Designed miniproteins, single chains, continued (4). Designs and how they scored, part 62

Each design is a single chain, and the fold is of that chain. pLDDT is the mean over its residues in the fold that is shown.

## One batch from the design tools (miniprotein)

Design m14136
Fold by ESMFold2-Fast:
Structure m14136 (fold): chain A 63 residues (1-63)
Amino acid sequence: SMASEAALRSGEQGYKAGLAGDAAAAGAAFHEGMRLVEEHEISEEARKAVEKGYELAKEAGGL
């Protein structure tokens, strides 16, 4: 679905931002991914991408 694809992209952006140490961008991407998870039925792949983004955003201090 478009929502799952958007969540996957959000997770990927959070991952990249987290690796770059951009805490604000990583946190923003994670929050957008979580909003999509809450509002829509999301694929398991997209949900795992958001979860990876969460761990990196937390490590970077963006949460």
Scores: mean pLDDT 73

Design m14137
Fold by ESMFold2-Fast:
Structure m14137 (fold): chain A 94 residues (1-94)
Amino acid sequence: MAKELLEKIINNDVTKEDIEKARELKHYEVAALGALALGDQETLDEIKKNATPEEKARINVLEAAYKESPLEGIKDTAEELIRELEAQEKVKKR
């Protein structure tokens, strides 16, 4: 799920339904990236309200990156998160 949503963010294919599904699964950082990619400040604020203090701090860093480089900053972060997920899967897959 998280990797699928991150790939959609990179391809500019993320939808509001994808963000809602990420929120349901408690993937708040991925949901926040999707909201930033859509320019949906209202959804981003709702995500922050439900996030832990640690998640909220990470989301604030994503917002700062978005202000400096909206599309590239989001895509770079999404690519990094995908690589982290793939590294974990590679160790387990054997």
Scores: mean pLDDT 72

Design m14138
Fold by ESMFold2-Fast:
Structure m14138 (fold): chain A 68 residues (1-68)
Amino acid sequence: SARIERAAALINRALTADYVSREDYTELRRLLADATEEEVAAIVALVPAEHRAQARALIDTLRALNGR
């Protein structure tokens, strides 16, 4: 889905770029706020294999922040 693909693209950019914009960070947090565990697994599957561990860690951190 477009939402899952967009979240994966933002995560991949965050993990490969020297800097992540505040706008990208805010958008990623919104995309993850109502994400199911199945959707999270689908997002992780779309990032390159070498980045999947960091992608999961980033998602977990952002979901924890959304719980506040």
Scores: mean pLDDT 80

Design m14139
Fold by ESMFold2-Fast:
Structure m14139 (fold): chain A 97 residues (1-97)
Amino acid sequence: STEEILKKLREKVEKLKKAKTAEEAIPVVREIVRLGTKVLTEVKDPKALEEARRLLEEAIDYADKLLKTETDPEKRLELEIEIGMARIILGIIKLIL
């Protein structure tokens, strides 16, 4: 349901904010990307889409800050890929809104 997807998305964004390293952030951003895909396929309500847009922007902003402090090339690339996927999903939501 829309409510369950948004609840999980809020929970994952809050979990992401507790991550201190790219290694901790990567699996959480992946889960946010998966939830964002569910938003695109299952969520039709404009208010719910607007909340998902704000949550994805918040997640991207936080992950970008962690990326700036990461020195390991492999972890940087993995986090950049997940941020890139989140940005694509955000772009599609903005086109629907």
Scores: mean pLDDT 90

Design m14140
Fold by ESMFold2-Fast:
Structure m14140 (fold): chain A 89 residues (1-89)
Amino acid sequence: IVGIVNLIRTAIQSAVAAGDLETAARLGEASLPLLVRWGLAAIKNGDTSSVQAVIDLLELGARVAEQAGDRELAERLRRAADELRRLAA
């Protein structure tokens, strides 16, 4: 899980560095269902490092979505991060 999460993070950060906030936001949106699934699996397996990596990526995606002007996507990504954090507690 961590390896794939790091690959997605690198792709988002590369798009941001290129000034392509729209592509970065769309990568976050496309990744949301997979990140939720992987986060829940990591919680069930007690994989704290993978849970944190997924939460960090969802929060990065939310910041990028907000910078791109997509407030609805930013709220969806933040709520997913908050729910995973709550379930991991």
Scores: mean pLDDT 84

Design m14141
Fold by ESMFold2-Fast:
Structure m14141 (fold): chain A 82 residues (1-82)
Amino acid sequence: MLGGILGLISLAIDAAKYVLEVTSKISPEAAELARKGLELFEQGRDVALSSGVDGSYQAYKLVLEGMDLVSKAMDLAEKLTK
């Protein structure tokens, strides 16, 4: 179970790093949202690595918050490039 969650978080971190790189070239505001999302994914990974079942739930919440921020970063960058 934990290995699967960690794999998904690692994929999310890689995706957020890519979004941060792209948005940094388009908008400082979008880049800031992507950076905050990346930080939340990294916190989620650390919580998942250091905690049992309760940590998995906290990691899940952090990942959801990070996904929301990365989505907002992508939406803002898309609106600014169209």
Scores: mean pLDDT 79

Design m14142
Fold by ESMFold2-Fast:
Structure m14142 (fold): chain A 91 residues (1-91)
Amino acid sequence: MAPTIGIVAGDEELLEIAKKVAEEEGYEVAGSVLASAPEEEIQKVINSGKDGAIGVGRDEAGEVLVSAYAKDKSLVPKLMEVARKIKEAVS
């Protein structure tokens, strides 16, 4: 049984890369949304993953920023590793 996460991305390119990296790391994407969506939809996607969620975007300088939320503290290192790989794939 694969762990499940939600993904929030700043654009469609980042969303596709984040999904691909998460799947390569053995995660199922329970829900995905662009950061431009309504806050209620973003929160539903964050809560759709049983194990957590990953956010990926760009700052004003175009620097890639990735964040991870884990529902269990034991998952934090694993989700941070997925976040690091997403940043490397898009940087």
Scores: mean pLDDT 82

Design m14143
Fold by ESMFold2-Fast:
Structure m14143 (fold): chain A 100 residues (1-100)
Amino acid sequence: SYPAVDPAELAKRLERLEFLLEGNSRVDRYIEEAKTDPEKAISRLELDALIFEGMGDYREAAALYVGAARILFENAPKSADPQRDLVRAQELLDRAERLL
């Protein structure tokens, strides 16, 4: 949307969705992998999320989208374009919320 993404509001949305979705072993694995290669982990989470969404497993897809948004949020301060990463994270959270 037109205004810049507020990192504080995005963090609140992440925490709420992570609480609602509980633990997810696939997400946990990709978050660990993101410590060495965040771009690869994000791409894998988004691809897996699209597959589960296409299969009608909306809760699993939502968890994977939230996982990708978490990595984008954590990586944004180190990114060449922090606002682009935060916008992408927001779009993934919007998608996850629509699936729940």
Scores: mean pLDDT 87

Design m14144
Fold by ESMFold2-Fast:
Structure m14144 (fold): chain A 87 residues (1-87)
Amino acid sequence: SPLEKVIALLEETLEEVKKLKDEEEVFKVEARMVMEIYELLSPEELEKFVKILRESVRESRAENPNASGIELTELTLERAIERLREE
C-alpha cells in the first residue's frame, strides 16, 4: 500500500540521517524523502500525512526543546513512523 511504502521510506531516511553529522547532508536527505512522498501519495493521503508529520514535529520539539536540527529530524521521523504504524 502507499502507507507501507511511506513507512519504509521514513525508516530508510531515519537510518541514513543517523549516519550523518552535517546539517546540509541531512537537508538533502530530507528533501529527497519529501519529493518521493509527493510522488507516492494522492492529495488526500498527502494531507493526512502532513498532519501526522506536523504533530510529530510539534511533540518532538516540546519533549526536546534543546535538540539540534539533526536530533529533531531523527526524533520527528521516529515519532512519525510510530504514528503511521498505529493507523
Scores: mean pLDDT 85

Design m14145
Fold by ESMFold2-Fast:
Parts: structure tokens; C-alpha cells; sequence
Structure m14145 (fold): chain A 90 residues (1-90)
């Protein structure tokens, strides 16, 4: 949906902004975002596509961190707090 597309764009923006600060930061942010999105329902197709690259940096050891982040992202989406996700991208 249009709303999920905006969330996905915000997540991609957060990874891109981290790249401006350095590759280590980008890998860290990408890994956490990728794992969090992997825990989301399949209905979040737009979000999963936007975070596809971030998943390349994810490993199995960080899945517990991903669960907590997925819970936060799900809460933001359900409350239509898309602006908060976009703020992460700035």
C-alpha cells in the first residue's frame, strides 16, 4: 500500500544516511533494520522490498535485536506514526 511504501522509503533513507557517517555505521543500521523487517508479516511487501539490501548484512546472531525492532516498527505502522520512521531516515 501507499503507507507501507512510505515506511519502506524511510527505512532505506535511514541506511543511506548512516552511509554518510561511514560504512561501519551503515552495516550496523542495515543489519538491524533488515532483521526487524524479516520479522514483519508478508503483507508488508513494500517494506520488505525497500529493506532487501539491508538483509544482506544480517546474521542469525542478531535475530533477537531484530524482534525488538520489528515490534517497534509494527507499533509505529499501526498508529500511523510514519513521520517517526521518516525522522530515522533524516
Amino acid sequence: SEEHRRIGEGIVGAVKKALEKGPEEAIRVGREMGLAIAALPDSAEDVLRAAGEALKYADEKDKKVAEEMAKILKELASEKKYEAVLEYAK
Scores: mean pLDDT 51

Design m14146
Fold by ESMFold2-Fast:
Structure m14146 (fold): chain A 61 residues (1-61)
Amino acid sequence: SEKIKKLKEEEERLREIGRARIEELMAQHNLSLEEVYKMLGTSLSLEEIRKALEAERKAKG
C-alpha cells in the first residue's frame, strides 16, 4: 500500500514534466511516438508520449 502511494506521487511528478516536454517536442518537430521517445530518452514518460501522440494523431487525422 505504501509502495503504491509512492508510485502514484512519482507518476504525478513525472507526468507534469513529461507532458510539458512531449507537448513542446511534438509542436516543434512534428515527431512520431518513436521519435519523441528517443529524444526524451526515458521509459517512465512513455505512457505520456503515447497519449500525446494519440491526441495529435486524432487532431491531424
Scores: mean pLDDT 63

Design m14147
Fold by ESMFold2-Fast:
Structure m14147 (fold): chain A 97 residues (1-97)
Amino acid sequence: SPKERSRLATLAEASLTMLELNLVIMYKENKSQEEIIDQVKRWSEEMLEAFKDHPEVRELLEKLFKEIIEMIKKGASVDEIQELIRRGAEEIRQAVL
């Protein structure tokens, strides 16, 4: 139903907002690249499990997390990673709604 799709979109957006905020905190705390990647991998596993019954969201999340890890490995700024997460959230919203 439209209400169920709206709820799914809201849950995905809230989860990605929390991911973004936690990444900003880790960067401000001067966590190593390895620590940040390990934490992102754990968040990826948790979010993919939470959305396991929603393959359209799960596939977009898998793509987004792979892109986030690649950007971290390339030494991208936290601002660039935040922009990637925001674009990914919008892509998920458009796919669900």
Scores: mean pLDDT 87

Design m14148
Fold by ESMFold2-Fast:
Structure m14148 (fold): chain A 62 residues (1-62)
Amino acid sequence: EKILPVEELPEEHLQAVLDFFDETNDNPTSEQMVELAKQLNLSIDELLEVQAERLLEKARAA
């Protein structure tokens, strides 16, 4: 997608991203990330930000 007039991230989108990283044990391939981004109409940068926050939370919990 080039541009979208929607900037809201529905709860389902956030949950799907979190589930994706959980199921891939935070080690998804670049192809898997591109596929997820296209399915959810998100940018790769947005997925990377979610992953970074997840990794920080896991490190803090450990």
Scores: mean pLDDT 71

Design m14149
Fold by ESMFold2-Fast:
Structure m14149 (fold): chain A 51 residues (1-51)
Amino acid sequence: MTKISKKEYEDLKKKYENGDLFSSYTDDDGNSRHDLTIRALQEAEKAEIVD
């Protein structure tokens, strides 16, 4: 299961709320991605959030 830090998840939520359309994140394969903030949030919600 993909893991995402709590800080990264909160940062993505804040960007989405502020209307920032794009965000960078790391996918399951360890690759850096740059995509829609809503897409990154959806992937983060499916991942295990770690403190």
Scores: mean pLDDT 71

Design m14150
Fold by ESMFold2-Fast:
Structure m14150 (fold): chain A 107 residues (1-107)
Amino acid sequence: SEKKEKIKNLFEEVYKLLEELLQWLRDAGVPDEIIDRVEELVKAAKYFIENLDKLTLEQAVGAAETLFELAEKVAEYIRKEHPELQERVDEFLEKVRSILEEIKKIA
């Protein structure tokens, strides 16, 4: 399905954004507790990419919404414990939200 290929590419874009955020956090010397939380998001994104072919379009949208909800929870934790990181985290969430809306339009 051409739609599934487009959705897969969008999940891979989220994965890239997560890896870029993770590297930025490591370079900033952020505590391991924050690194571990973002690594779990990377793991979740990878799981959805690897299993996307087994999902219906509706399930793929649900997976994207779940990934975004998990990202929002991690972002809320980071803002609460490390408010100095808020700008970078909000920029990341805005990009992920944009990708989620694009996935919804394709499905």
Scores: mean pLDDT 86

Design m14151
Fold by ESMFold2-Fast:
Structure m14151 (fold): chain A 69 residues (1-69)
Amino acid sequence: IVPSERVKKVSEETKLTPEQAARLTAAEILAASSPREEALPVLEEAASTTGDPKVALEYLLERLEKAHE
């Protein structure tokens, strides 16, 4: 799955390393394919490794909500 434009935008805003960007991309993929309850802890962990955990988590949660609508 190609990373979303939102993950790229978060990467630009928070100055993510390639490693952190890859982790957010993996978390986004997991959010789309996993039950919400199982995805949440992984998204929180991925967000906490970024320079701005709150911004990263908000983007991931928005993606999770849209995937499970």
Scores: mean pLDDT 66

Design m14152
Fold by ESMFold2-Fast:
Structure m14152 (fold): chain A 95 residues (1-95)
Amino acid sequence: MSELVDLIRRLTEEAQKNIEKAKEELDKKGVSERSKKTYLRILEGIEQNKIDLEVLRYLGAPEEEIKRVEIDIDVQNAFLLIVEYLDKLEKERKK
C-alpha cells in the first residue's frame, strides 16, 4: 500500500512536469490558445492513463487490461498530432 502511494505520487509529479514542458513548447511553436487547450486536455488524459498503466503493472493485472490502456495511450498520442496539424492548417487559411 505505501509503495503504491509513493509510486502514484512520483508519477503524478512527473505528469505535472511533462504538462508544463508541453505548455512551454506549444507557446514556442505559436500554437493558438484553442488548440493549446485541446492539446493539454488530451495530454492530461495521456498522463492519467500512464499512471493507471503503472498501477495495473504494479498490481499484476492481466496482460489484456494492460494492452487496452497501452492502445488508448497510442490513440491519444495520435490525436495530439492531429491537433497540431489542424492548428497549422487554420493558421495557413488566415494568412
Scores: mean pLDDT 85

Design m14153
Fold by ESMFold2-Fast:
Structure m14153 (fold): chain A 64 residues (1-64)
Amino acid sequence: MVPGSAADLGAQVIQAMNDYRAANPNATNDQIFAQVRAQMIAQGYDANMVNAIASGAMDRYFGS
């Protein structure tokens, strides 16, 4: 069984973080993460799942 909801949320979190960063280039990663997290929670997503996915995205951004 594949957790499709996790994969779908991952794509949306990454896109939202990228969009927010582009609109707010002076924002810290923590500020971007907090804002995207709040937006996803407002859309009905689980905060813990958003945190786990965003951490993976941060590793990718800092691993460059």
Scores: mean pLDDT 69

Design m14154
Fold by ESMFold2-Fast:
Structure m14154 (fold): chain A 81 residues (1-81)
Amino acid sequence: SELEERFKEVSRLGGEAFDALEAGDLATAREYLRRMAELLPPEQRERLEAVLADESLSVAQIRDRLKAIMLEYAAWVDAQR
């Protein structure tokens, strides 16, 4: 289904963003997060865009925000089933 394909792609991009954050590569992480935002529903997209707009966030803070957004997205996907 389109829902399952989008969930798979969001999960892949999220994993790539986490790997880039662990490597300290914020530029690469931000590129993956921008690509994720385009695939997310409006509520989760807005939360991720807020993370991308906040240049003061540490790697740990970005990671924690991304974990929360991914949990919210997983719950949203389950609600669509």
Scores: mean pLDDT 87

Design m14155
Fold by ESMFold2-Fast:
Structure m14155 (fold): chain A 59 residues (1-59)
Amino acid sequence: GTAEDVVRAAEAHREKGLAGDAAASMAATRLGLSQEDAERVGRGAEQGPEAARAAAEAA
């Protein structure tokens, strides 16, 4: 579910260099994560789809 939504958002924006921003935005607005937790998800997402999933599942 939710981790997959974050991964999908990150991958859709990776070619534009915005994978981290897209993942953080999804985590903050859709998951209700704090700014700090959303930024952690974003940093994970910049490393790739597996890292994006792991960061979202840890949040």
Scores: mean pLDDT 80

Design m14156
Fold by ESMFold2-Fast:
Structure m14156 (fold): chain A 87 residues (1-87)
Amino acid sequence: SSMKRSLEALEQSALAEVPTLRALIDELHKAGQLTDEQYAYLMAQIDAAAEDPFRLFSVQLQLAVAISLAKKKGIPLSVALDELLEE
C-alpha cells in the first residue's frame, strides 16, 4: 500500500511539472536555444506524457543534462541536446 502511494505521489509530482516544463521549453525556443525540430519533439513528448508520466521524467532529465553540458562545455543547448537524443 505504501509503495502504491509513493508511485502515485511521483506521478502527481511529474504531472504538476508539466506547465513549468512547457514554459521552460517555450522560453528556450524563443531565446533561440532550441531548434524548431527539437521544440516540436519535446512538446510532443510532454503531450504524450499525459498517458505516461515517465516520459515527463525523461524529458526533464534530458533537458537538465543538456543544459548542464551546454554550460560546462560552453556549447549551444541545441548541440548538447542533439548529442543526447542521437536524432
Scores: mean pLDDT 73

Design m14157
Fold by ESMFold2-Fast:
Structure m14157 (fold): chain A 94 residues (1-94)
Amino acid sequence: SLLEELKKKIEEILEEMVKKVKEETDPFQRHSYVLEGAFKINELLAEAKKKGLPLEEIEKLIDEALEYVKKNLDPSLADLFEKQMKWTLKELKE
């Protein structure tokens, strides 16, 4: 289904983002990797909404992504990701 394919793509983006952050020693580059991951997820969610995915399902995907990031990244980077996801959700609720 569209939802299962989307969920898999988001999981792949999150896993790669976390891997890049953990392998990086430069704090500015770590910040950039979090923003890159958030941007990729934003693009996928915007396309999914255009294809008719309900907002309730998008909110669940965002919540799952936030739980994953909070468990795998430090609180400052997790907070950065959360702020990006909250902005994404606000824009999609137009």
Scores: mean pLDDT 88

Design m14158
Fold by ESMFold2-Fast:
Parts: structure tokens; sequence; C-alpha cells
Structure m14158 (fold): chain A 93 residues (1-93)
């Protein structure tokens, strides 16, 4: 429960700082929902499900960023995604 509140507050802060348009807001909302589901799965001890939700959230965010920045380094984004997944795996241990 406490972790979910922290994630929601962090998401609200990001939206305020970056003045997101409607499309960006929808992506952020979907990513937040997936993160919340991941945290709920972690709280239930369903670590495999938690990891799946976090991976889906990262994939959605990466796809959105690539759609807005087609010149972005795809390999660098992919490597960063893998790094974040590893951090999440360590966090869930």
Amino acid sequence: MKKIEEIRKATEELIKKHNYDEEAREVVEKVTELIIKGIEAEEKGELDKALEYFKEALKLLSEYLLSKHPDADKEEIEKREEEVIKEIEEYLK
C-alpha cells in the first residue's frame, strides 16, 4: 500500500514538471497502472507476475519514447530497459 502511494505521487510530480499533453498523459497513466499491478503482485509474493507487469510498463514507455523520437538510439534505450529490469529483479529479492 505505501509503495503504491509513493508511485502515484512520483507520477503526479512528473506530470506537473513536464506539462504533458493528452497522449503523453494516457501513456503515463497506463504505465502507472502496470506499475501498481506489479507492486500489488509483489506484496502478494507473486514475484513473477510483478516482473511481468514492470516489463510491460517499461516496454510501453520505450515504445512511446521511440514513437516521439525516431532518431533516438534504439540500442541505448534497449540497454537502459534491461538495466532497469535488473534493478527491479534485485529490488524484488
Scores: mean pLDDT 71

Design m14159
Fold by ESMFold2-Fast:
Structure m14159 (fold): chain A 64 residues (1-64)
Amino acid sequence: MQSAEVARTLAKELKKLTEKYGEEVAHKIVSEAARRALEMLAQGEEVTPEKVREIVEEIAKEVL
């Protein structure tokens, strides 16, 4: 359930970023966000859709 929600949120963020910044930048941001989310899950952290959005915003500030 949780992993499906994370994947769905990442997909929505990818679409939103693609519309605004193009596919290349959007994929870069979402791929890095997915990597960080997986690292958090591996450390026993709970990753919510809200947390995924926060990670995307943080990475977007680094990339943009």
Scores: mean pLDDT 79

Design m14160
Fold by ESMFold2-Fast:
Structure m14160 (fold): chain A 72 residues (1-72)
Amino acid sequence: MLGRTVLLLTAEAIGGGVAEVVGEEEGRKLKQELSDYALSKYREGYTGLKEAQDYLNKKLDEAVDLLRKKES
């Protein structure tokens, strides 16, 4: 299913955004944490996949807001 790849790509995007604002090490750690969380939730099935998508989307919005504040 598409879900695993989408979750991992979203975690990578969040980590990259945080790396640009906070630092490479922090972004890398966050990417790893979110990837592990996403894979754990994916293994739980559909309910876990939906929870992971909602959580990662919130974290992605937060990373985008951090990037906007850096540019302004």
Scores: mean pLDDT 76

Design m14161
Fold by ESMFold2-Fast:
Structure m14161 (fold): chain A 64 residues (1-64)
Amino acid sequence: SLADLHVRTAEAHIELAKKYKEAGNEEEAQFYIDLAERHLTAAEKAGADPEKVAELRQKIEEIK
């Protein structure tokens, strides 16, 4: 589904953001965080599981 695609894309971007944060590349980490947040918003509008979206938003907060 479109919702599932947005969720998977957000998960991939969260993992990239985490790797850039660990490497000290704050600008690149923020870029991928912003992309992940946009995909999670799109996933919600497309009917994604609210619990899954909340879980991934929590992972973003842990990277910040």
Scores: mean pLDDT 88

Design m14162
Fold by ESMFold2-Fast:
Structure m14162 (fold): chain A 93 residues (1-93)
Amino acid sequence: MKAVATGTAVDQNGNKYNLVILATSEPVEPATAEVYVNGELVGRGTVGIRGDTLLVTFEGDPALLKPGDKVVVKNLLTGEVFEGVIESVRAVA
């Protein structure tokens, strides 16, 4: 089962991004990022910036993503940390 969460995120310098998270039951390789929800590690995957959008994909339970949840994404390659809030979640086929 897959889910897409959307919201807003900021980096350590205060730059703002549209947040898009894909939670998937499939392995995400290479796993170069860690995803935390409300302070708990929910999965590992990838993070990247495309324009003004922070794109996050992780292997984990889609049910762990809820509107209003606080998200922290750590890029293990760069050491950069993004903080965000989920605004909506949709199940995808």
Scores: mean pLDDT 84

Design m14163
Fold by ESMFold2-Fast:
Structure m14163 (fold): chain A 106 residues (1-106)
Amino acid sequence: TREELIRLVAGLLGLRAEAKGSSKELQEVLRKLAENPTDELLEEALKLAEKEGDEVSANALRALLEEDKEALLKEVDKILEELLKHGFDEERAEAVRKQIEELLKK
């Protein structure tokens, strides 16, 4: 579902934000979005990511709002690449990538 997709992507963005030492405000809004995937929280997270100059988070959140599958997958690949540089497991990255792709087909 769209809600499952938002939860999964928000979770990845939250892990990336934590790994990069992003603001506590961005980490918190991404956590809330992963728990409660609403358009209001998506818009709040997008505005905050834009304000902080986090292009990857902003582009991924915008792609979720606009339901742009190709734009979302492009940003997911960037998120996973950054997470891998911060010690994220390669098998887990592949599993999450596949899960997002499957959710985009349904």
Scores: mean pLDDT 84

Design m14164
Fold by ESMFold2-Fast:
Structure m14164 (fold): chain A 87 residues (1-87)
Amino acid sequence: SLDEIEDQFEKLVLQAIGLLSRRDPAMAAEVAALAQQIGRETDIARRRALVDRLLELLRKGLPDRPEFIAELETVARELLALREQQA
């Protein structure tokens, strides 16, 4: 469901912020801001661009965590698809 996918996305984002906070606090803050913007954005194209930016930062900040990034990307893409279907 949308609620389950939103909860999973939030949990993965919080884990990413935790991992980045020790490595790159500025990137952790940007990831947190992007996640909040994704939740509030009503324009489909802008929401997709925000998700792409989030994933770009995660690939740079967590290059040693490819499986975690792949899981987060899968959840983020599913969230985008479900929200687009409800628009």
Scores: mean pLDDT 85

Design m14165
Fold by ESMFold2-Fast:
Parts: C-alpha cells; structure tokens; sequence
Structure m14165 (fold): chain A 100 residues (1-100)
C-alpha cells in the first residue's frame, strides 16, 4: 500500500504539479526531499527538479517536521493533485513521520 501511495503521488506530480502556486510547490518540494534524502538527494537537487529554491525546500521540511498546519496544508495540496482524501491523509502522515 505504501508503494501504491508513492506511485499515485508520482503520477499526480507528473500530471498536475504545474497547476500549483509557489507556496504549494514549496510544500510539495519539501515532501519530495523528505522521501528522497535517504537516497542521497540534496535540497538543491530536489529544488532544481521542481523549480523551488533550496532555502524554500529546507523551510518546508522544517515546517512539516514541526507538524500541525504544514501537514494539513500538504494533505490539502495532495487532494488538489488528485489523491483521494484518505490517500492524501495517509501519505501526509507518512511524510511527517519520516521528517522526524
């Protein structure tokens, strides 16, 4: 199920990422960095891929790590990208846990 959630996220990004505003792109870039950092990706690598500054990526990671509003915002953006509310909640929770 985690592999299926990550596949849905990847497909959603490919289809709808360009429709996001700058703040939504930053929170998504933070989420992507959290998922890829253990694979050796830097904030600069993720920022370059997604058109977000490395500083904005790091701020988004710090916000997600703190929890609360940033995690709720990530969940809302995942729904906007086309994930079901249940899948968006599950993925946002997983990313927030992994950020710690």
Amino acid sequence: SLEELLQKFSEALSEKYSELDEEEKAIVAGAVYILLKDMGASAADVGDMLGVSPAAVRRAVAAIRAGGEAVARLEAVLVKLGLSPADARALAAYIAERAR
Scores: mean pLDDT 88

Design m14166
Fold by ESMFold2-Fast:
Structure m14166 (fold): chain A 81 residues (1-81)
Amino acid sequence: AAADAARARAELEAAKPIIESMDAAARAEAGRAIAGQLRALARRAEAAGDTETAALVRRAAEAAEAGDLDAAIALLREAAA
């Protein structure tokens, strides 16, 4: 779970400049897609008994869906610790 959160953080950090260069509609779609992937990761963490990581990753999904990639990255960093 922590390793998966660390990977998701690294992927989002790498994608952030690309997403921020998109138009508003494309950024909103990317945020929703990322949120979907993070919710899937949270469900896997919860199934593994890692409820703390699942809660942080769900909050990261909400931040990504809202377009707050910095908050999503910070929450994933916390989940990976």
Scores: mean pLDDT 85

Design m14167
Fold by ESMFold2-Fast:
Structure m14167 (fold): chain A 83 residues (1-83)
Amino acid sequence: SMLDEKLRRFTDVLTRAARDPSLYDEALAEVKKLGDIFNNSYKYLETRGGAAREAGDEEALRKAIGTAANIALIEVLMEKNQS
């Protein structure tokens, strides 16, 4: 489905950013293009991930990326259950 394809793209982009934090800003721009279904995961990544990046806290950044991916999965499941 289109939702599963978008989730895969979201996860792929975040996986690259987790391995190379210098890609974080590019990752934010790419996931924003995937649409409003990911608004909560995007906001979490932007706010918590951005704060971790500015603090130079690589572990906190990796955790923020993981949490954003989990929020994205929940957003896809919720969208599929909407009438």
Scores: mean pLDDT 81

Design m14168
Fold by ESMFold2-Fast:
Structure m14168 (fold): chain A 99 residues (1-99)
Amino acid sequence: SEEEVYRLMNELADAGRELVDAIKNGSEEEIEKKAREFTELALRNLEWVLEHEDDPVLIFRFRFFVESLLRHAIDLAKEKGYTKAAEILEEGLERVRKL
């Protein structure tokens, strides 16, 4: 349903905010942990949407949202010099694109 997709988008928005906060204020270990957690959540939620949703516009919006959050986090991690976190997020983006 549209309500379930928006619920999953809100969950990802919250996780993305936590990842961005960790990149700005956290330790390298915390950043890598949050990058992995965000990537796995994004993949799980996108797989759920692709399995349960048939509306191509809603699927496109969700995919675009996921990719936008990952790209923003990658750019920020690279700007800050967190190469390992950026690699984790880039691998996540490639996995998302293959779904």
Scores: mean pLDDT 89

Design m14169
Fold by ESMFold2-Fast:
Structure m14169 (fold): chain A 135 residues (1-135)
Amino acid sequence: MVDELLEEYLRAQKGRSDVLPEEEARKIIEEILKNKDKIKILEAGGGGRGTLFGLLAGYLKKPLIVRVSSWRDVPGVIGALSFDPNVPIYLVVPEDNPERELIEKLLEEFGLKNVFLFEESELEEAREKALETLK
């Protein structure tokens, strides 16, 4: 199962320069699968991480909370969400993030109703909504 998810990730990222090292991707998959009953707060860094987190969200059919600081993290998450459009993803941005409006426009443009944007001050609200989705 870990090997199968790793193969899907590597296939999705074929030809891209932002592919995570195989060992790092494997460790992320194993850690998330071990804690599948918990709501994870993940750090998105470039499209490579976003794609993996979206793939895992779709696979587990559980909400994820993903911290993003740049609009460049968003397309990777969105691309992976096409795998399961019913899995909610909560994106958390730094307070007063200058790219927030651009991120909101990207989410609206892609028409994803299961992706929700919060600021760091709203992290606890995002957690509560994610927990409510699990009930």
Scores: mean pLDDT 69

